# Designed miniproteins, single chains, continued (3): the designs that were tried, part 83

Each design is a single chain, and the fold is of that chain. pLDDT is the mean over its residues in the fold that is shown.

## One batch from the design tools (miniprotein)

Design m11064
Fold by ESMFold2-Fast:
Structure m11064 (fold): chain A 124 residues (1-124)
Amino acid sequence: SLEVEALLELDRLRKKALEILSKEQGKPLPLSTEEFKKLSKELEEAIENKDYEKVEKILEELSKSDDKQLLVALVFTVLNYGVIYKDKRLLDITRRVVEKLDLPEEVRELLERALELVEEVIKS
């Protein structure tokens, strides 16, 4: 299905973005950290409750930190749910957050492709 293909491509784009941000092959990705697990769970619960203000607030608070790997990983988590629920509000929140980020150009291009992919799924 288009949704399954989109989720697989989002995973591929996430892996590329996190590899660039980690700078070194073999460094632990943020996905294994307790902070990622806690924030991912909070985002999942907020999304299930349609608490869009909380979703945006969590991502905006993280955008103020220097940990761009954690933020990018969680942005992809929100985009996955944008695909699963075909939820345009999650796409709009993620787009607003990404637009304000100071990221390497290659990472920005990967995130822009992810946003376009999710938009295509929602429109279908």
Scores: mean pLDDT 84

Design m11065
Fold by ESMFold2-Fast:
Order: sequence, then structure tokens, then C-alpha cells
Structure m11065 (fold): chain A 76 residues (1-76)
Amino acid sequence: GAAELLERTRAAEAAGDHGLTAQGLAALAGQAYAQGDYARAAELLRRAAEYAARDPALAEAVEPLLEAARELEERV
């Protein structure tokens, strides 16, 4: 559930796993979006992009995450 996802994302962040942290933050953004919390979803997507930028395997995900955040920020 949401609590388990949050806990795993925090564990990844504490471990310095940027890729898992980015994935967890993006999933949490999806949950916020489903709940209508567009401001929270945008913030989580921006944080996901920051961590994705630190993982070479996720470099191509950075701009799509930032674009999604911008779209949500314009709807708030």
C-alpha cells in the first residue's frame, strides 16, 4: 500500500540508491495524482527527476518527469 511504498522509498534514499528513490517518488506522485493532490504530485515528480538525474540509467526519464510536473503545476 501507500505506507509500504513510502517506507521503501525512504529506505532507498537512506541507502543512496538514486534509481530506486526516483522510481518510488514517481509512484508516490501517481498516488497523489489519483487523490487529486496535484501540487503534491508535481513536487514528488520534481524530486523524482532530481534523483533520476543522479542515475545514468535514468537520464532519459528526467525531462519527461519535469514535463509532467510542469503540466500539473499549471492545473493547480
Scores: mean pLDDT 85

Design m11066
Fold by ESMFold2-Fast:
Structure m11066 (fold): chain A 74 residues (1-74)
Amino acid sequence: MLSELTPTQQRILLLLADKGEASTEEIAEALGRTRSTVSRHLKRLVDMGLIEEVAPGVYRITEAGRAVVDELVA
């Protein structure tokens, strides 16, 4: 449910839905956050199955994550 996502996690999902995939550094720059803060949120989103790590430090949105984004923009 959307209520279990923090605003930062929602912004990460929206960014990845727009770009398809992005590095931890690109996400940190886009959100104005530190890489360590973003990495914690990315790990949580992977554990929830909403994103996946496709290469070291590079993340892609999953079909489940895409469905969550559709709710965020509805």
Scores: mean pLDDT 81

Design m11067
Fold by ESMFold2-Fast:
Structure m11067 (fold): chain A 66 residues (1-66)
Amino acid sequence: VSLLQVESAILSLLDQGFSPEEAKEKVIKALVQAGVPESEAERLVTEAVKRIEEDRDAVRAQVQAS
């Protein structure tokens, strides 16, 4: 799992009207179900949210370019 995939998933959930807290919880749960350790899933999601909070438009552009 890449940070970019996590950022894409969080942005998608935010676009659907979920809160940042709900988006984080849903993505962590999905990563754990996919076999990612919970500590690793929490770390990836925390980093993705931080980047989105710093510049959502830049993260969105990077996701769309990939």
Scores: mean pLDDT 81

Design m11068
Fold by ESMFold2-Fast:
Parts: C-alpha cells; sequence; structure tokens
Structure m11068 (fold): chain A 60 residues (1-60)
C-alpha cells in the first residue's frame, strides 16, 4: 500500500542521494530536497510504488 511504498522509498532515498552526489556531482542537500519533493508529489498522486521503482532503477 501507500504506507509500505513510503517506507521503502525512505530507505532508498538516502542511497539515491549518495549516488547523485558521487556520480553526478550534485550537492547532497539539494539532491535530497529535490528527490523528497518529487516523492511527496508522487505519493499524493497515488504513484508511490512508481516512485519506489524509479529510485531502485537509479541505483542499478
Amino acid sequence: GLEEARKEAEELLPKAVKHLAEYHGQDEKKAEEALRKNLEEMIKEGKGEQAVEILKSMLS
């Protein structure tokens, strides 16, 4: 459900932030803010599971 997707996304988000910082030269705080904003918007639209899939694909 949405709560499960949120929990999984919260676990993946720090890993995605580190990936963006290490491999794309992004500032960690800016990357975290952008990813969190997008995650919250997707969850609000009922796309929480899709957001999790995107975060997983970024780490592959």
Scores: mean pLDDT 78

Design m11069
Fold by ESMFold2-Fast:
Structure m11069 (fold): chain A 89 residues (1-89)
Amino acid sequence: DQARKRGERLARLLEELAKLAEELGDPELAEALRKLAERARETELSAAEAAAITARLEAALQPLWEAHPGSEEAEEELLRRVIELYAEL
């Protein structure tokens, strides 16, 4: 039950990050994040699996920040959501 709830919360965070990626003009990243959200929702994730997804998310988001250097507000919001993802693990 707790693992399922963790997967649901992670999926919601990934979906919110996907919306942010679309707003920043990266629909390919948004699609990748939505696919990760679907997988998180369908699987009861262990802490180790959640950590692995977080690491992959960080790697995927780094190019987005580099591509949109003038978007300070969007960068701050993105960082906030990544911090929330870590807090859920």
Scores: mean pLDDT 65

Design m11070
Fold by ESMFold2-Fast:
Structure m11070 (fold): chain A 89 residues (1-89)
Amino acid sequence: SMAEKKEKAKKYLEEGEKLFYEGKYEEAIEKYKEAIKIYPDYAEAYLNLGKVLFYMGKYEEAIEAFEKALELDPNNEEAKEGLDLAKSV
């Protein structure tokens, strides 16, 4: 079901966040991509992908991820802020 897919995607987001705080950025990205694979319309997964890419200095890729997050959730203030910051570099 959609609810089961979203719950599994959320677990991958949580794993990605832990890896990000451990400095394992490439592994964090893989977890966020797995979340997106399971639930392609999961705006939060694109938001978190954008954040890790921004932290890595991959601003162009971060912009793409934030734009996708905002396409899926137009009222997401974090995605708007991330997009503005990434474009200002």
Scores: mean pLDDT 87

Design m11071
Fold by ESMFold2-Fast:
Formats: sequence, structure tokens, C-alpha cells
Structure m11071 (fold): chain A 87 residues (1-87)
Amino acid sequence: SKIDEIEKLLLEIYLLTREALEAQNNEEALARVDELMKEFAKALKEKDYKKAKEILEEIVRLGEEVMSPADAERVRRAAERIKELLE
């Protein structure tokens, strides 16, 4: 289903972002990502797709600043696919 595909892509973004932030020992950013993940789930349940896309961009931005270029590209592609699925 559409939701299953979004969840799979979101898990990929979450795991890569978390791994990069853990390597940086950035506890504040890790807590922020966990908060944003909950906000994304709420926005999706409420069908507020504009808010969901904004939250997703914030998650990606937090991770891409500290991850490898290859992982940043992978996360960006996953995020763009989620945005397409939310249209």
C-alpha cells in the first residue's frame, strides 16, 4: 500500500539519520529527530500533507549535514519519493 511504502522509506531516512547523529554524539539532534518522527506520524494521520512534507524536510536537513554525501543523496531520494506519494 501507499502507507507501507511511505513507512519503509521513512524508516530508511530515520536509520541513516540516527546513525550519523549517533556518530557525532549529538543527543539534542537525536531527540529532535525522534520528536519530528512523532509529529510526521500525527500529520500523516490528520492528512495534513503540507505539514508532513515540512517535517520531513527538517528531518532530512538534520541528517544530511553530518552524513556522507552518498547517504545524504540516498536520504534525499527517499524523501522526494515520500513527497510524491503524499501528492
Scores: mean pLDDT 88

Design m11072
Fold by ESMFold2-Fast:
Parts: sequence; C-alpha cells; structure tokens
Structure m11072 (fold): chain A 67 residues (1-67)
Amino acid sequence: SMQEELEKEARELIKRAEEAAKAGDYKTAHRLLQEADKLAEQLDEESRKEILEEIRRVENEGVRLAI
C-alpha cells in the first residue's frame, strides 16, 4: 500500500540521518529527519506516532554525540 511505502521511506530517511549524525554531518541528519517528518504527515495516526518516536530517538542520540 502507499502507506506502507511511505512508512518504509520514512524509516530509510531516519536510518540515513542516524548514519549522518554519527559521521558528524548534522546538517544532512537534520534535513533527512525533516523529510521523514514531512512524510509522516501523510501516515495514519498510529504509524505517524511510531515514526515521530524514531525521529525523536535519533535527535536525542545526535544531541548526546554533539556534547
């Protein structure tokens, strides 16, 4: 379904953002998380919540790496 494809795409963007943050490329990480957030707006409430929780996790890990 379109919803499953959007969720997969959002998860792939989040994974790439995590890799960028670990490499110190916070500009790319931020952009990728913003793209994932935008895709999440098109998901149902349950899937959107799950994707937003993953985005928050990567942001928290990025903050810890920046300290």
Scores: mean pLDDT 81

Design m11073
Fold by ESMFold2-Fast:
Structure m11073 (fold): chain A 58 residues (1-58)
Amino acid sequence: SEARKLILEGIGKILRGIGLLFEADLTGDEKLRKEGEKLIEEGRKLLEEADKLLEEEG
C-alpha cells in the first residue's frame, strides 16, 4: 500500500527529528534544532498525504 509507505516514512522522520531536538537541547546547537524541526514538519506532511490516500483507497 502506498499509504503504508508514507506512514512508515513519516513516522521515521518524526522520530529522527525528535532525536535531533533532544540532542540540540543538550548541546545548544541551533543547526540541530532547525534540522529536527524540518524533519518533524516533513513527517507530518507525509502523514497528511497518507491520511488523504487512505480515505480514497477505501
Scores: mean pLDDT 85

Design m11074
Fold by ESMFold2-Fast:
Structure m11074 (fold): chain A 72 residues (1-72)
Amino acid sequence: SADLEEIEKRLLKELEEVKKLVEEGRLSREEQEQLLERLEGLIEQARKAGLEETAEALEELVKWLREKLAKE
């Protein structure tokens, strides 16, 4: 449906903006850890809602953020 397609496009754009904020050093370590927790919780919800591209983007962002935090 057009509504679900528009929601998914907005979410994908927001995830790109979130990643940019982390890359630019705009978030503290604590904020990054809180973000990781929230993103992990959203993966299952996105899949249940049929937002598969969003779920995949969330999984990649979570993986990237975990790797970044593990090196610190």
Scores: mean pLDDT 81

Design m11075
Fold by ESMFold2-Fast:
Structure m11075 (fold): chain A 58 residues (1-58)
Amino acid sequence: SLEEKLAELGAKYRAAKEAGRYEEAAEAALEAAKIYEELGDEEGAERARRQAEYALSQ
């Protein structure tokens, strides 16, 4: 399900961030943003895009 994919992407984002792999963290966050958009959760999509922006700024 899309909800299961979001949980997986959240785990990938946290693991990548912990490892200092910010490009991988940004990728996971951007994929999550697309799924939030598909679900009509625009606030979720915005949060995920901000997470990607944070990761790419590191």
Scores: mean pLDDT 86

Design m11076
Fold by ESMFold2-Fast:
Structure m11076 (fold): chain A 69 residues (1-69)
Amino acid sequence: MEEAIRAALEFARPVLEKLKAAESELEREALEALLRMAVYVAAYAESETREEAERIAREAIRILEEELA
């Protein structure tokens, strides 16, 4: 699980870096939506069940929200 969370975070990293560099509110909103989508896609790729994918996605999003705060 921890390794799968790390994989999801690494997959989302390029979007996260673009989000950190974003200068406009509209760009930030679009990249934030893309970041969440990237995390969900990666979590589902690392999981055998929907429940596991949702758990991985929730943890990865929590970590990203803490990093962006």
Scores: mean pLDDT 79

Design m11077
Fold by ESMFold2-Fast:
Structure m11077 (fold): chain A 70 residues (1-70)
Amino acid sequence: MAKIEELEKRIKENPEDAEAYEELGEALLEQGKYLEAAEYADKALELDPRNKRALEILARAVLLHLQKLL
C-alpha cells in the first residue's frame, strides 16, 4: 500500500508527472485493480503519448479486466 500512497502524493504535488501515473498504473495492475490501472495508464499516455510502458500497462489492464468479465 505504501507505494500507491507515495505515488498519489507525487501526483497531488505534480499533476503532470507522467512517470508517477505510469508507476501507479503498474502498482494497481499488480493488485488486480485493472480498471483503475487502465485509467492511470491512460492519463500517463495523455501526458507522454510515446510512453511505451504506459501503453503496455493500459493494454494488459484492459485485457485482464475483460478476462474477468468473461
Scores: mean pLDDT 80

Design m11078
Fold by ESMFold2-Fast:
Structure m11078 (fold): chain A 100 residues (1-100)
Amino acid sequence: DVEKLVEEEVARRKAELDAEFQAAIASDPHMARLYALLDEAGLTPEQKRTLLRAVRSIVALLKAGLPEEEVDRYIDSIAEALGLTEEQKEEIRRLVREAA
């Protein structure tokens, strides 16, 4: 039954995403606010994983000396792709700057 296979796959992807988020929070407490924002935004597991990985990459690049102007452009692209509001986009900018 295809429906059972889809349900099992969705449950597994959710568990994997939750594990990725718990690992991120353990390494950086600012990621706890990102988790709350993702829950509020009603994003799919795939969208949440994309945003989590993107934010971690941006934080790493900021720590490596990437200019804030390029970070803003990257955040704008992600927000557009995920259909985020301006308020959600500003919260991501704050979290990225605090985590860096």
Scores: mean pLDDT 71

Design m11079
Fold by ESMFold2-Fast:
Parts: structure tokens; sequence; C-alpha cells
Structure m11079 (fold): chain A 58 residues (1-58)
């Protein structure tokens, strides 16, 4: 959870922008956001959890 929160705090604006762009479609958001986070050094599992956390807050 701590690592997920850190990723959410660091990339919140980017993740929210991707979510809005994809009309909050979880599958589309995951397909776009996970590769971006992986490129930044985030594991796929943590990236998927961070996306889920942002969507649950919305």
Amino acid sequence: MEEVKEVVEKYREKLEEIAKKNNFDKKAILEEAVPILEKEGVSKEIAEKAVGYVLEES
C-alpha cells in the first residue's frame, strides 16, 4: 500500500488526465497508464493498483 500511495501522489495529475481522456474506462486507462508507469520504473502490479486507487477516489 505504501508504494502504491507514493506512485499515486507522484503521478496523480497524469493518471487523472488519462482517466478523463478515456472516460473512466478502466481497461482503456490500464492499457495507456501501465506502460507509462512501467517506463518510469514502476512494476506492472503496482501500476495497476495505482490506477485502481485513482479510479476508486473518483
Scores: mean pLDDT 78

Design m11080
Fold by ESMFold2-Fast:
Formats: sequence, C-alpha cells, structure tokens
Structure m11080 (fold): chain A 57 residues (1-57)
Amino acid sequence: SSSAKKKLLEAIGEVLAAIGDIFEAELRGDEEALREAEKRLEEAKKRLEEAEEELKK
C-alpha cells in the first residue's frame, strides 16, 4: 500500500481534531485555547499539504 495514503489519512484526522478544539474553545470563550487550537490547525494543514503533494508528485 502507498505510504502517502496513510499519511493523508493521519493528516485529515489531525485537521479534524484541531477543528474540534477550535469549536470547544469558542464555546468556552477561551481566547488562549482558541489561539493554541489555531496553531495546531495550521500545523495539521501543512501536514495535509505534504501528504497531498506526495500523492501527486
């Protein structure tokens, strides 16, 4: 199996987890937690882009 597919699935999971953290922080009105979740989302998005590029090129 392609290692790139596994990396893509993991990256998707990380993005979804970070989005969940953002919603939780917004519900609590916790600006610090929101900023931390945003940083995790940006990291996860970079992982997702890397995985997508490995599948294409």
Scores: mean pLDDT 82

Design m11081
Fold by ESMFold2-Fast:
Structure m11081 (fold): chain A 65 residues (1-65)
Amino acid sequence: SSKAVSIETAAALIAAEQGAEVTVEFEGDTLYVTFKDNSKELQEKTKKALKEWAEKLGYKLVVKE
C-alpha cells in the first residue's frame, strides 16, 4: 500500500542519515529492519533512532537477522 511504502521510505531515510544501510518492511503495525554489514555501534544508534520514531507514530520495531 502507499502508506507502507511511505513508512518504509521514511525509515530507510532515517537509517541513511545515521550512515546505516538497511532493508525495511512495514506490515500491520510493525516495522521490520535488517542491517547489512554495519558496525555494532552504528546499528545500536540507528535502532534507537528508528525505535524512537516508530514508537512516536504508534508502531513497533523488530530487527531481523
Scores: mean pLDDT 81

Design m11082
Fold by ESMFold2-Fast:
Structure m11082 (fold): chain A 60 residues (1-60)
Amino acid sequence: SLWEETRSAARGIWEALRDDPEAALAAITAAVREAAAQTDPSASEEEQRARAEALFAEAR
């Protein structure tokens, strides 16, 4: 699924950017925004941010 792909992407982003956690979170947030646009365009920015933070916590 797109969200499984996003979770995998978050892990790859963290592995590439673990020396810059702010950049890693920003990149994961961008991936979540893209996934939300394709699956749930009604998702709020707060919901997208919360999901990005959850994926970031899971990845690190």
Scores: mean pLDDT 81

Design m11083
Fold by ESMFold2-Fast:
Structure m11083 (fold): chain A 103 residues (1-103)
Amino acid sequence: SRLLEELRRAAELVRAGSASVLLAARVFEEDGVPAYDAIVVTARADSTEADTYVVVADSLSEEQVEEVRRLVRELARAGGLGTEQRLEVIERVAELLEEEARR
């Protein structure tokens, strides 16, 4: 729930043109088991210190994190990560989280 709220807030800021959003997924080891630490959302391009929204994505599978990383790479190759491309990534992460929440 909190992760989806943070992603929706990030999408609002990007649509308003007030902020840039960088999405990054990090994999770490927790008690000897691979886990996903965070989808990191950096907002407020007008700030000397970016307000970094660190959202935990433990509910995302390895395949879902790889899908997000692949999407980011494909969009970057096609024309760079502008506002529209970043919103597409946010929407895809939100879809994956909602899909997992239904199971």
Scores: mean pLDDT 55

Design m11084
Fold by ESMFold2-Fast:
Structure m11084 (fold): chain A 76 residues (1-76)
Amino acid sequence: AKEAKEEALKEGRELIEKYRSSSPEELLAAARKKAAEMRRLGFIDPSNRKALEEAADEVLREGERVAKELEEELRK
């Protein structure tokens, strides 16, 4: 359970870093897709559902924050 959350958070953070060189829209879309995937996996595996939902929320929040920072930089 807790290990599933840590692994999911690591994957989410690696995805966000990978998309930092992309547009804010692409980064946010990737973060949303990954969060949705984590939630679906939690629905299929109830034993890890809470851990995966918490990881999905954190990944989405981090992705939104980084996307906003990139958008603000592009605005000068």
Scores: mean pLDDT 78

Design m11085
Fold by ESMFold2-Fast:
Structure m11085 (fold): chain A 83 residues (1-83)
Amino acid sequence: MAEKERELLRKTIGLAVDFYNEALKAVKEKGISLEEAKQLIEDKANEYRKQNPDLPEEDINIAKGIAETLLETELWAEEQRKA
C-alpha cells in the first residue's frame, strides 16, 4: 500500500516540476504572460490525462496546482530581485 502511494507521489512531484519548467521556459524564451503560462500548464495537464488514463485525475490536478504555485513564486521573486 505505502509503496504504491509513494510511487504516485514521486510521479506527481515529477510531473509538477516538468509542467513548471516548460511554463517558465516559455515565459523566459518566448515572453508569454503569466496567464498564458498558466494556460500552457492547463493544456499540458489535459494532454497528459489523455495520454495517461491510468494516472488518477486528482494527482494530475495536484501536479498542475504545484506547477502554477512554483511559477507564480519564481516570477514574483524575479520582480523582487529587479527592485
Scores: mean pLDDT 82

Design m11086
Fold by ESMFold2-Fast:
Structure m11086 (fold): chain A 67 residues (1-67)
Amino acid sequence: MEAAIKTTAAGILLIAGEISAEMGDLETAKEDYRNAIELATEALKIDPNDEVAKKMLERAKENLEKL
């Protein structure tokens, strides 16, 4: 359950970051994306085959690089 909790938290932060970016709050979006990257990375360290965590990590990294 530890990996699943971290993956869920990463997903919530990814969504929060996307909302902040849409609202023009780029600093909050950057922080949320960085936190999502950290949590998704930790989830993958526990379960390297977590495809949901992999997708969240890729999306968060791509969104952060585009800011």
Scores: mean pLDDT 83

Design m11087
Fold by ESMFold2-Fast:
Structure m11087 (fold): chain A 61 residues (1-61)
Amino acid sequence: MDRETAIENALDTAILMLRRGESEERVKEGIKLNLKGHGVDASEEEINRILEEAKRIVEEM
């Protein structure tokens, strides 16, 4: 899986977790674990960017 696809999967995971009412801390851990599972070492900055994008998408739903 390429990096872009792994990030998209992590974003989908973050959206699902936010919709379940999980805390931002738990969502960040979910993003990190999802990316690591796909061989992607993400910075805290990248994890935060994915979280903020997921929050934006959930707000639009």
Scores: mean pLDDT 81

Design m11088
Fold by ESMFold2-Fast:
Structure m11088 (fold): chain A 118 residues (1-118)
Amino acid sequence: MATLEEIDEAIASAREVAKSGDPQAPLRLALDGPFARIAGAVLRETARHQSPAAFKAAAEVLILMAEAQRDVLEGKITPEEALRRLLEHLENLKKQSTDPAAQAVLDAAIEEARRLLE
């Protein structure tokens, strides 16, 4: 299982990518279980587009997942509630996005999160 320190480092690296959109910037994931599955779906979709908008969307999703996993590890929320809140945030991000590549990355995260809740 990822440590809180590893999760904080992952959030910091994802924030750097979200700010720059740099595809060469290394992402640290530090995600377990259902969050690792969502990360896998996001990274596969991002690789198809390889655009700054897609990388920024992926980084924003990874930040939300890492924060959700941190809250679960701290006992603030259950994994199921974390996934439900994540899904709501992802749908809101998609509504705010006009870039097709960013929307595709967000859709990959939304579909995997929905699959994990069913």
Scores: mean pLDDT 75

Design m11089
Fold by ESMFold2-Fast:
Structure m11089 (fold): chain A 56 residues (1-56)
Amino acid sequence: DAALVEAVKNANKALEAFQKGDRETGREYAKKAADAVGATPEQAERIYQSIEDVAA
């Protein structure tokens, strides 16, 4: 599914940004990842938290 591929790509970019300490860029890519899969606000919050947890 193209949407899942786009979401994973953006999630990986978010992870790289968080690892570099660029939290603004990390959050931007995390939002793009959530949006690519049509996430609800509740689901988007979990996606943001999961990416930050993996980066830590």
Scores: mean pLDDT 78

Design m11090
Fold by ESMFold2-Fast:
Structure m11090 (fold): chain A 80 residues (1-80)
Amino acid sequence: MKEQVLEELARLAEELGVELPERPSLEEIRELLVAAALREAEPEELEEALRQAEEMAELAYTVLTDLEAAKELLRKRNAE
């Protein structure tokens, strides 16, 4: 699930010609999804598309950071 989110973001970035780092920030994810929404959205639904893009970016970032936080905790416990 979480890895699938990262793969989807990477695929989208490649299609838009944008380089996405291994652990993108919320702002980087938001910029990517907003760019994609602006490309696809009809003028009449642009505001809703932007809102959805922002919410999806926040969700994706939460999912990715939650996984990394868990990995960091596990690594930290193994080191101590």
Scores: mean pLDDT 71

Design m11091
Fold by ESMFold2-Fast:
Structure m11091 (fold): chain A 90 residues (1-90)
Amino acid sequence: APAPTPEQLARARELAARAAAEISAATGLEVTITVRAVDGTLVVEVEVRGPAPSAEQRATIGRGMARLQAELEAALPDTPVRIVAASAAG
């Protein structure tokens, strides 16, 4: 697939930053979401810092990430989206 345009990548990062802020506020955890374009794929890396999330916190993270994935797929329909957990969310 062709690489995302600068505008598409900027929009993806904006959506990821919003999702990270909302999930962090909802869970009380430090959640960081990083978006990179790698070989035509949009790689979305989720990092949770601090103690291991509770079941409720994991469910909230899961719902937030599912919403972000849907928004990214809508914004970049020709770009594959891959979600990668960096820590604590297994």
Scores: mean pLDDT 80

Design m11092
Fold by ESMFold2-Fast:
Structure m11092 (fold): chain A 67 residues (1-67)
Amino acid sequence: GREAIYASLSPRAQRVLDLLIAEARPLSVREIAEKLGLSQSAASRALRELERAGLAERLPDGRYRAV
């Protein structure tokens, strides 16, 4: 289930997903990086992992939201 997919994520991707769920709105890579104390590269890698897992989507404006 979704819980098994979550458990397979890196700790960083779990933190990014938790933030997206908590905020309940689309967030930019910059906002995610700033809120979690990550570089933009680290935030982008975590978001790519979440997209591949089907747990987040990139919107046309470049922001991300939880699926």
Scores: mean pLDDT 88

Design m11093
Fold by ESMFold2-Fast:
Structure m11093 (fold): chain A 58 residues (1-58)
Amino acid sequence: KEEKIKETAGELYKKYPDLGVELLVREVIEKENLPLELLDDEEFKKKVEEIIKETKEK
């Protein structure tokens, strides 16, 4: 599921580049049916931010 989260976050950022990190995290949680507790998970937020940075640099 790690790869799927990374793929989904990257795809969402490409479609909605102006979407803030917090909103993008929410969309990933909804699309992957992840627990809402991840909205408060700093490690998960950092992971999403890292994916956005990698996607933006391409």
Scores: mean pLDDT 74

Design m11094
Fold by ESMFold2-Fast:
Parts: structure tokens; sequence; C-alpha cells
Structure m11094 (fold): chain A 98 residues (1-98)
């Protein structure tokens, strides 16, 4: 029960970390003038971030329905922080692309 919310939050963390990696690669591609590759990587980053947000939403719903645990709260906080970092990197990539 609580384990399910933790598992979803950990999956959200992995997706958000992947989104951050893709966004950072998009920033590097844009700095090198490879705008086609930068846009492709940015699209992939946005897809991964969207999935991370869905997993966070489901984890929050499960915590509300079945109760809170410290482990689930910590996993969720880590996932939301990773999402925030990925959002910042995506915005920087968009800024470099115009």
Amino acid sequence: MEEEAVELAERALELAERALELAEEAIEAAKKGDFERARELLLEAEIELGLARIYVGVAKLLMKKYGRSEEAEEALERAEEAIRRAEEAIEEAKRLLG
C-alpha cells in the first residue's frame, strides 16, 4: 500500500532524472549550433518530464487514499525536486533555441 506510492515516486524520480539528462544534452547541442539535435532532445525531455508528473500525481493520490508514510513523503519530495531541476534545464534549452 505505502510501498506502491514509494515505487511510483521512485519511478517519477528516474523519469525526471532522465528528463534532466536529455535537457542538459539539448543545451550542449544548442551551444554547438546543432539546433535540430537540440530540438529532438528537448522533445524527448518534455515527454519524460510529462510522464514523471503523471507518476507523482498517482503517488499523491495513493498517499491521500491510503495514508502518509515518511518513506513515501521522502521519495515524493525527491521526485518533485528532480522535476523542478528538469523544468529549469528545459527552460534554459528553450531560451537557447529562441
Scores: mean pLDDT 87

Design m11095
Fold by ESMFold2-Fast:
Structure m11095 (fold): chain A 61 residues (1-61)
Amino acid sequence: MLPSDEVLQMATEAARALNKLGLVPEANKAASKVIEAGDAGDLEEAEKIAKEALEKAKKLA
């Protein structure tokens, strides 16, 4: 099942922020984990991963 549009937007924002910092592997890892959780049907885990990735990006900026 696909995560919600809001969760996907958060994941995209986190990935862009991490990529801007030069952390391309971290950006790819965050995106992959969100999609993997969505495929498993665990929408709560997908949202948690997206939020944690966004917070991490803000902490490193």
Scores: mean pLDDT 74

Design m11096
Fold by ESMFold2-Fast:
Structure m11096 (fold): chain A 69 residues (1-69)
Amino acid sequence: SAEAQKLYQQGQILYAKGEYEKAISLFEKSLELDPSNSLTYYNLAQIYRNKLGDEEKAKEYLEKAKKAA
């Protein structure tokens, strides 16, 4: 949906600016509207891996991205 795409794009901008908590929130809201968007799962995986060092969480999101594609 157009709303899911706007949330996704806003999340990318905030991630690029280093506002990781807000980026995660926007990506999660985007997934609530469009759970089939594999790119949103990839972005969440990237944040968890790079920001939190949470490899298990990153792996879970990557597996969801594969299933969503």
Scores: mean pLDDT 84

Design m11097
Fold by ESMFold2-Fast:
Structure m11097 (fold): chain A 71 residues (1-71)
Amino acid sequence: MLTPLSAEEVATLQALIDELSAKIAAGDDAAADATLAKLKAFINSLPLSEEEKAYLINQVNGLAALEKARA
């Protein structure tokens, strides 16, 4: 990524990713979808370029797909 994120932003991303994984593992589709929406909204709120946001969104979509395939 071209723009470095703050430690707080990185921590927030990691916490939302961890919550998403936990909700998928629990089989709570509604909570998983809500967490994924929060994660994407947070990424879109960051002062990043469109390309940087697309990279992050692709990463979280890939993680969600992988977690669902393993659950």
Scores: mean pLDDT 77

Design m11098
Fold by ESMFold2-Fast:
Structure m11098 (fold): chain A 80 residues (1-80)
Amino acid sequence: MEELEKKAEELLAKARAEFEAAAPSLTPLQQEAARLEVEALEYRAQAAIARAKGDEEKAEELYEKAAELARRAAELRAAA
């Protein structure tokens, strides 16, 4: 369990660092889309951890939040 949490944190840290490095080259819409994509990834990581712990209801709630953010990011990318 702890190992899954550590891997999730490492993945999220990498995603955040990549976004930060790219941010100066992105348009405002691309920056917002990227931020939402990272936030969606955070919720998906939390959902995976909750599911691994046997908390299916919490996992479903977190997956739903991640899906909403990913959808919003896709809309912004289409508008960019």
Scores: mean pLDDT 79

Design m11099
Fold by ESMFold2-Fast:
Structure m11099 (fold): chain A 63 residues (1-63)
Amino acid sequence: MEEEILEKLRKYGASEEELEAVRKAFEDEMLRMLLEGVIETLEGVEAGKGLEERLEKVKRLLA
């Protein structure tokens, strides 16, 4: 889809600056979403692991 859009714009005589602006808009949104997803996943995994270990220790002490 993005590739087709860029090809159409180029066919209509769009400059490299215009193509860069369009690509930047797409890549920025996609990169932001991907980075957010990765960060949330990593934070969730790390928080989950740490919390699980802590809960197990507390449970053993309270048992």
Scores: mean pLDDT 60

Design m11100
Fold by ESMFold2-Fast:
Structure m11100 (fold): chain A 86 residues (1-86)
Amino acid sequence: MIPINPELVRQALAARSKDELLALPGVRLLGEITVKDKDGERTLAFFGLFSLDEEGKPVELAGVILYDVTRDQVLGFLPPELIRAA
């Protein structure tokens, strides 16, 4: 089991902006994609949640937060294996 800071995961899921996500310790922007739907283009951002060691260095990727930049909304939490499979 990947060691996860439950407070970090909870705060990330409650975030209302990318700035709130980036303010959390262990959160890093991994990348952005633009998805095309019949309703237009949406930009999705992927934020990695990392477990930090005693020195504050990233140790393990605990998961990825999928964030809708266009709507300023957290869409969900994805394990890294699911992101690679998609």
Scores: mean pLDDT 71

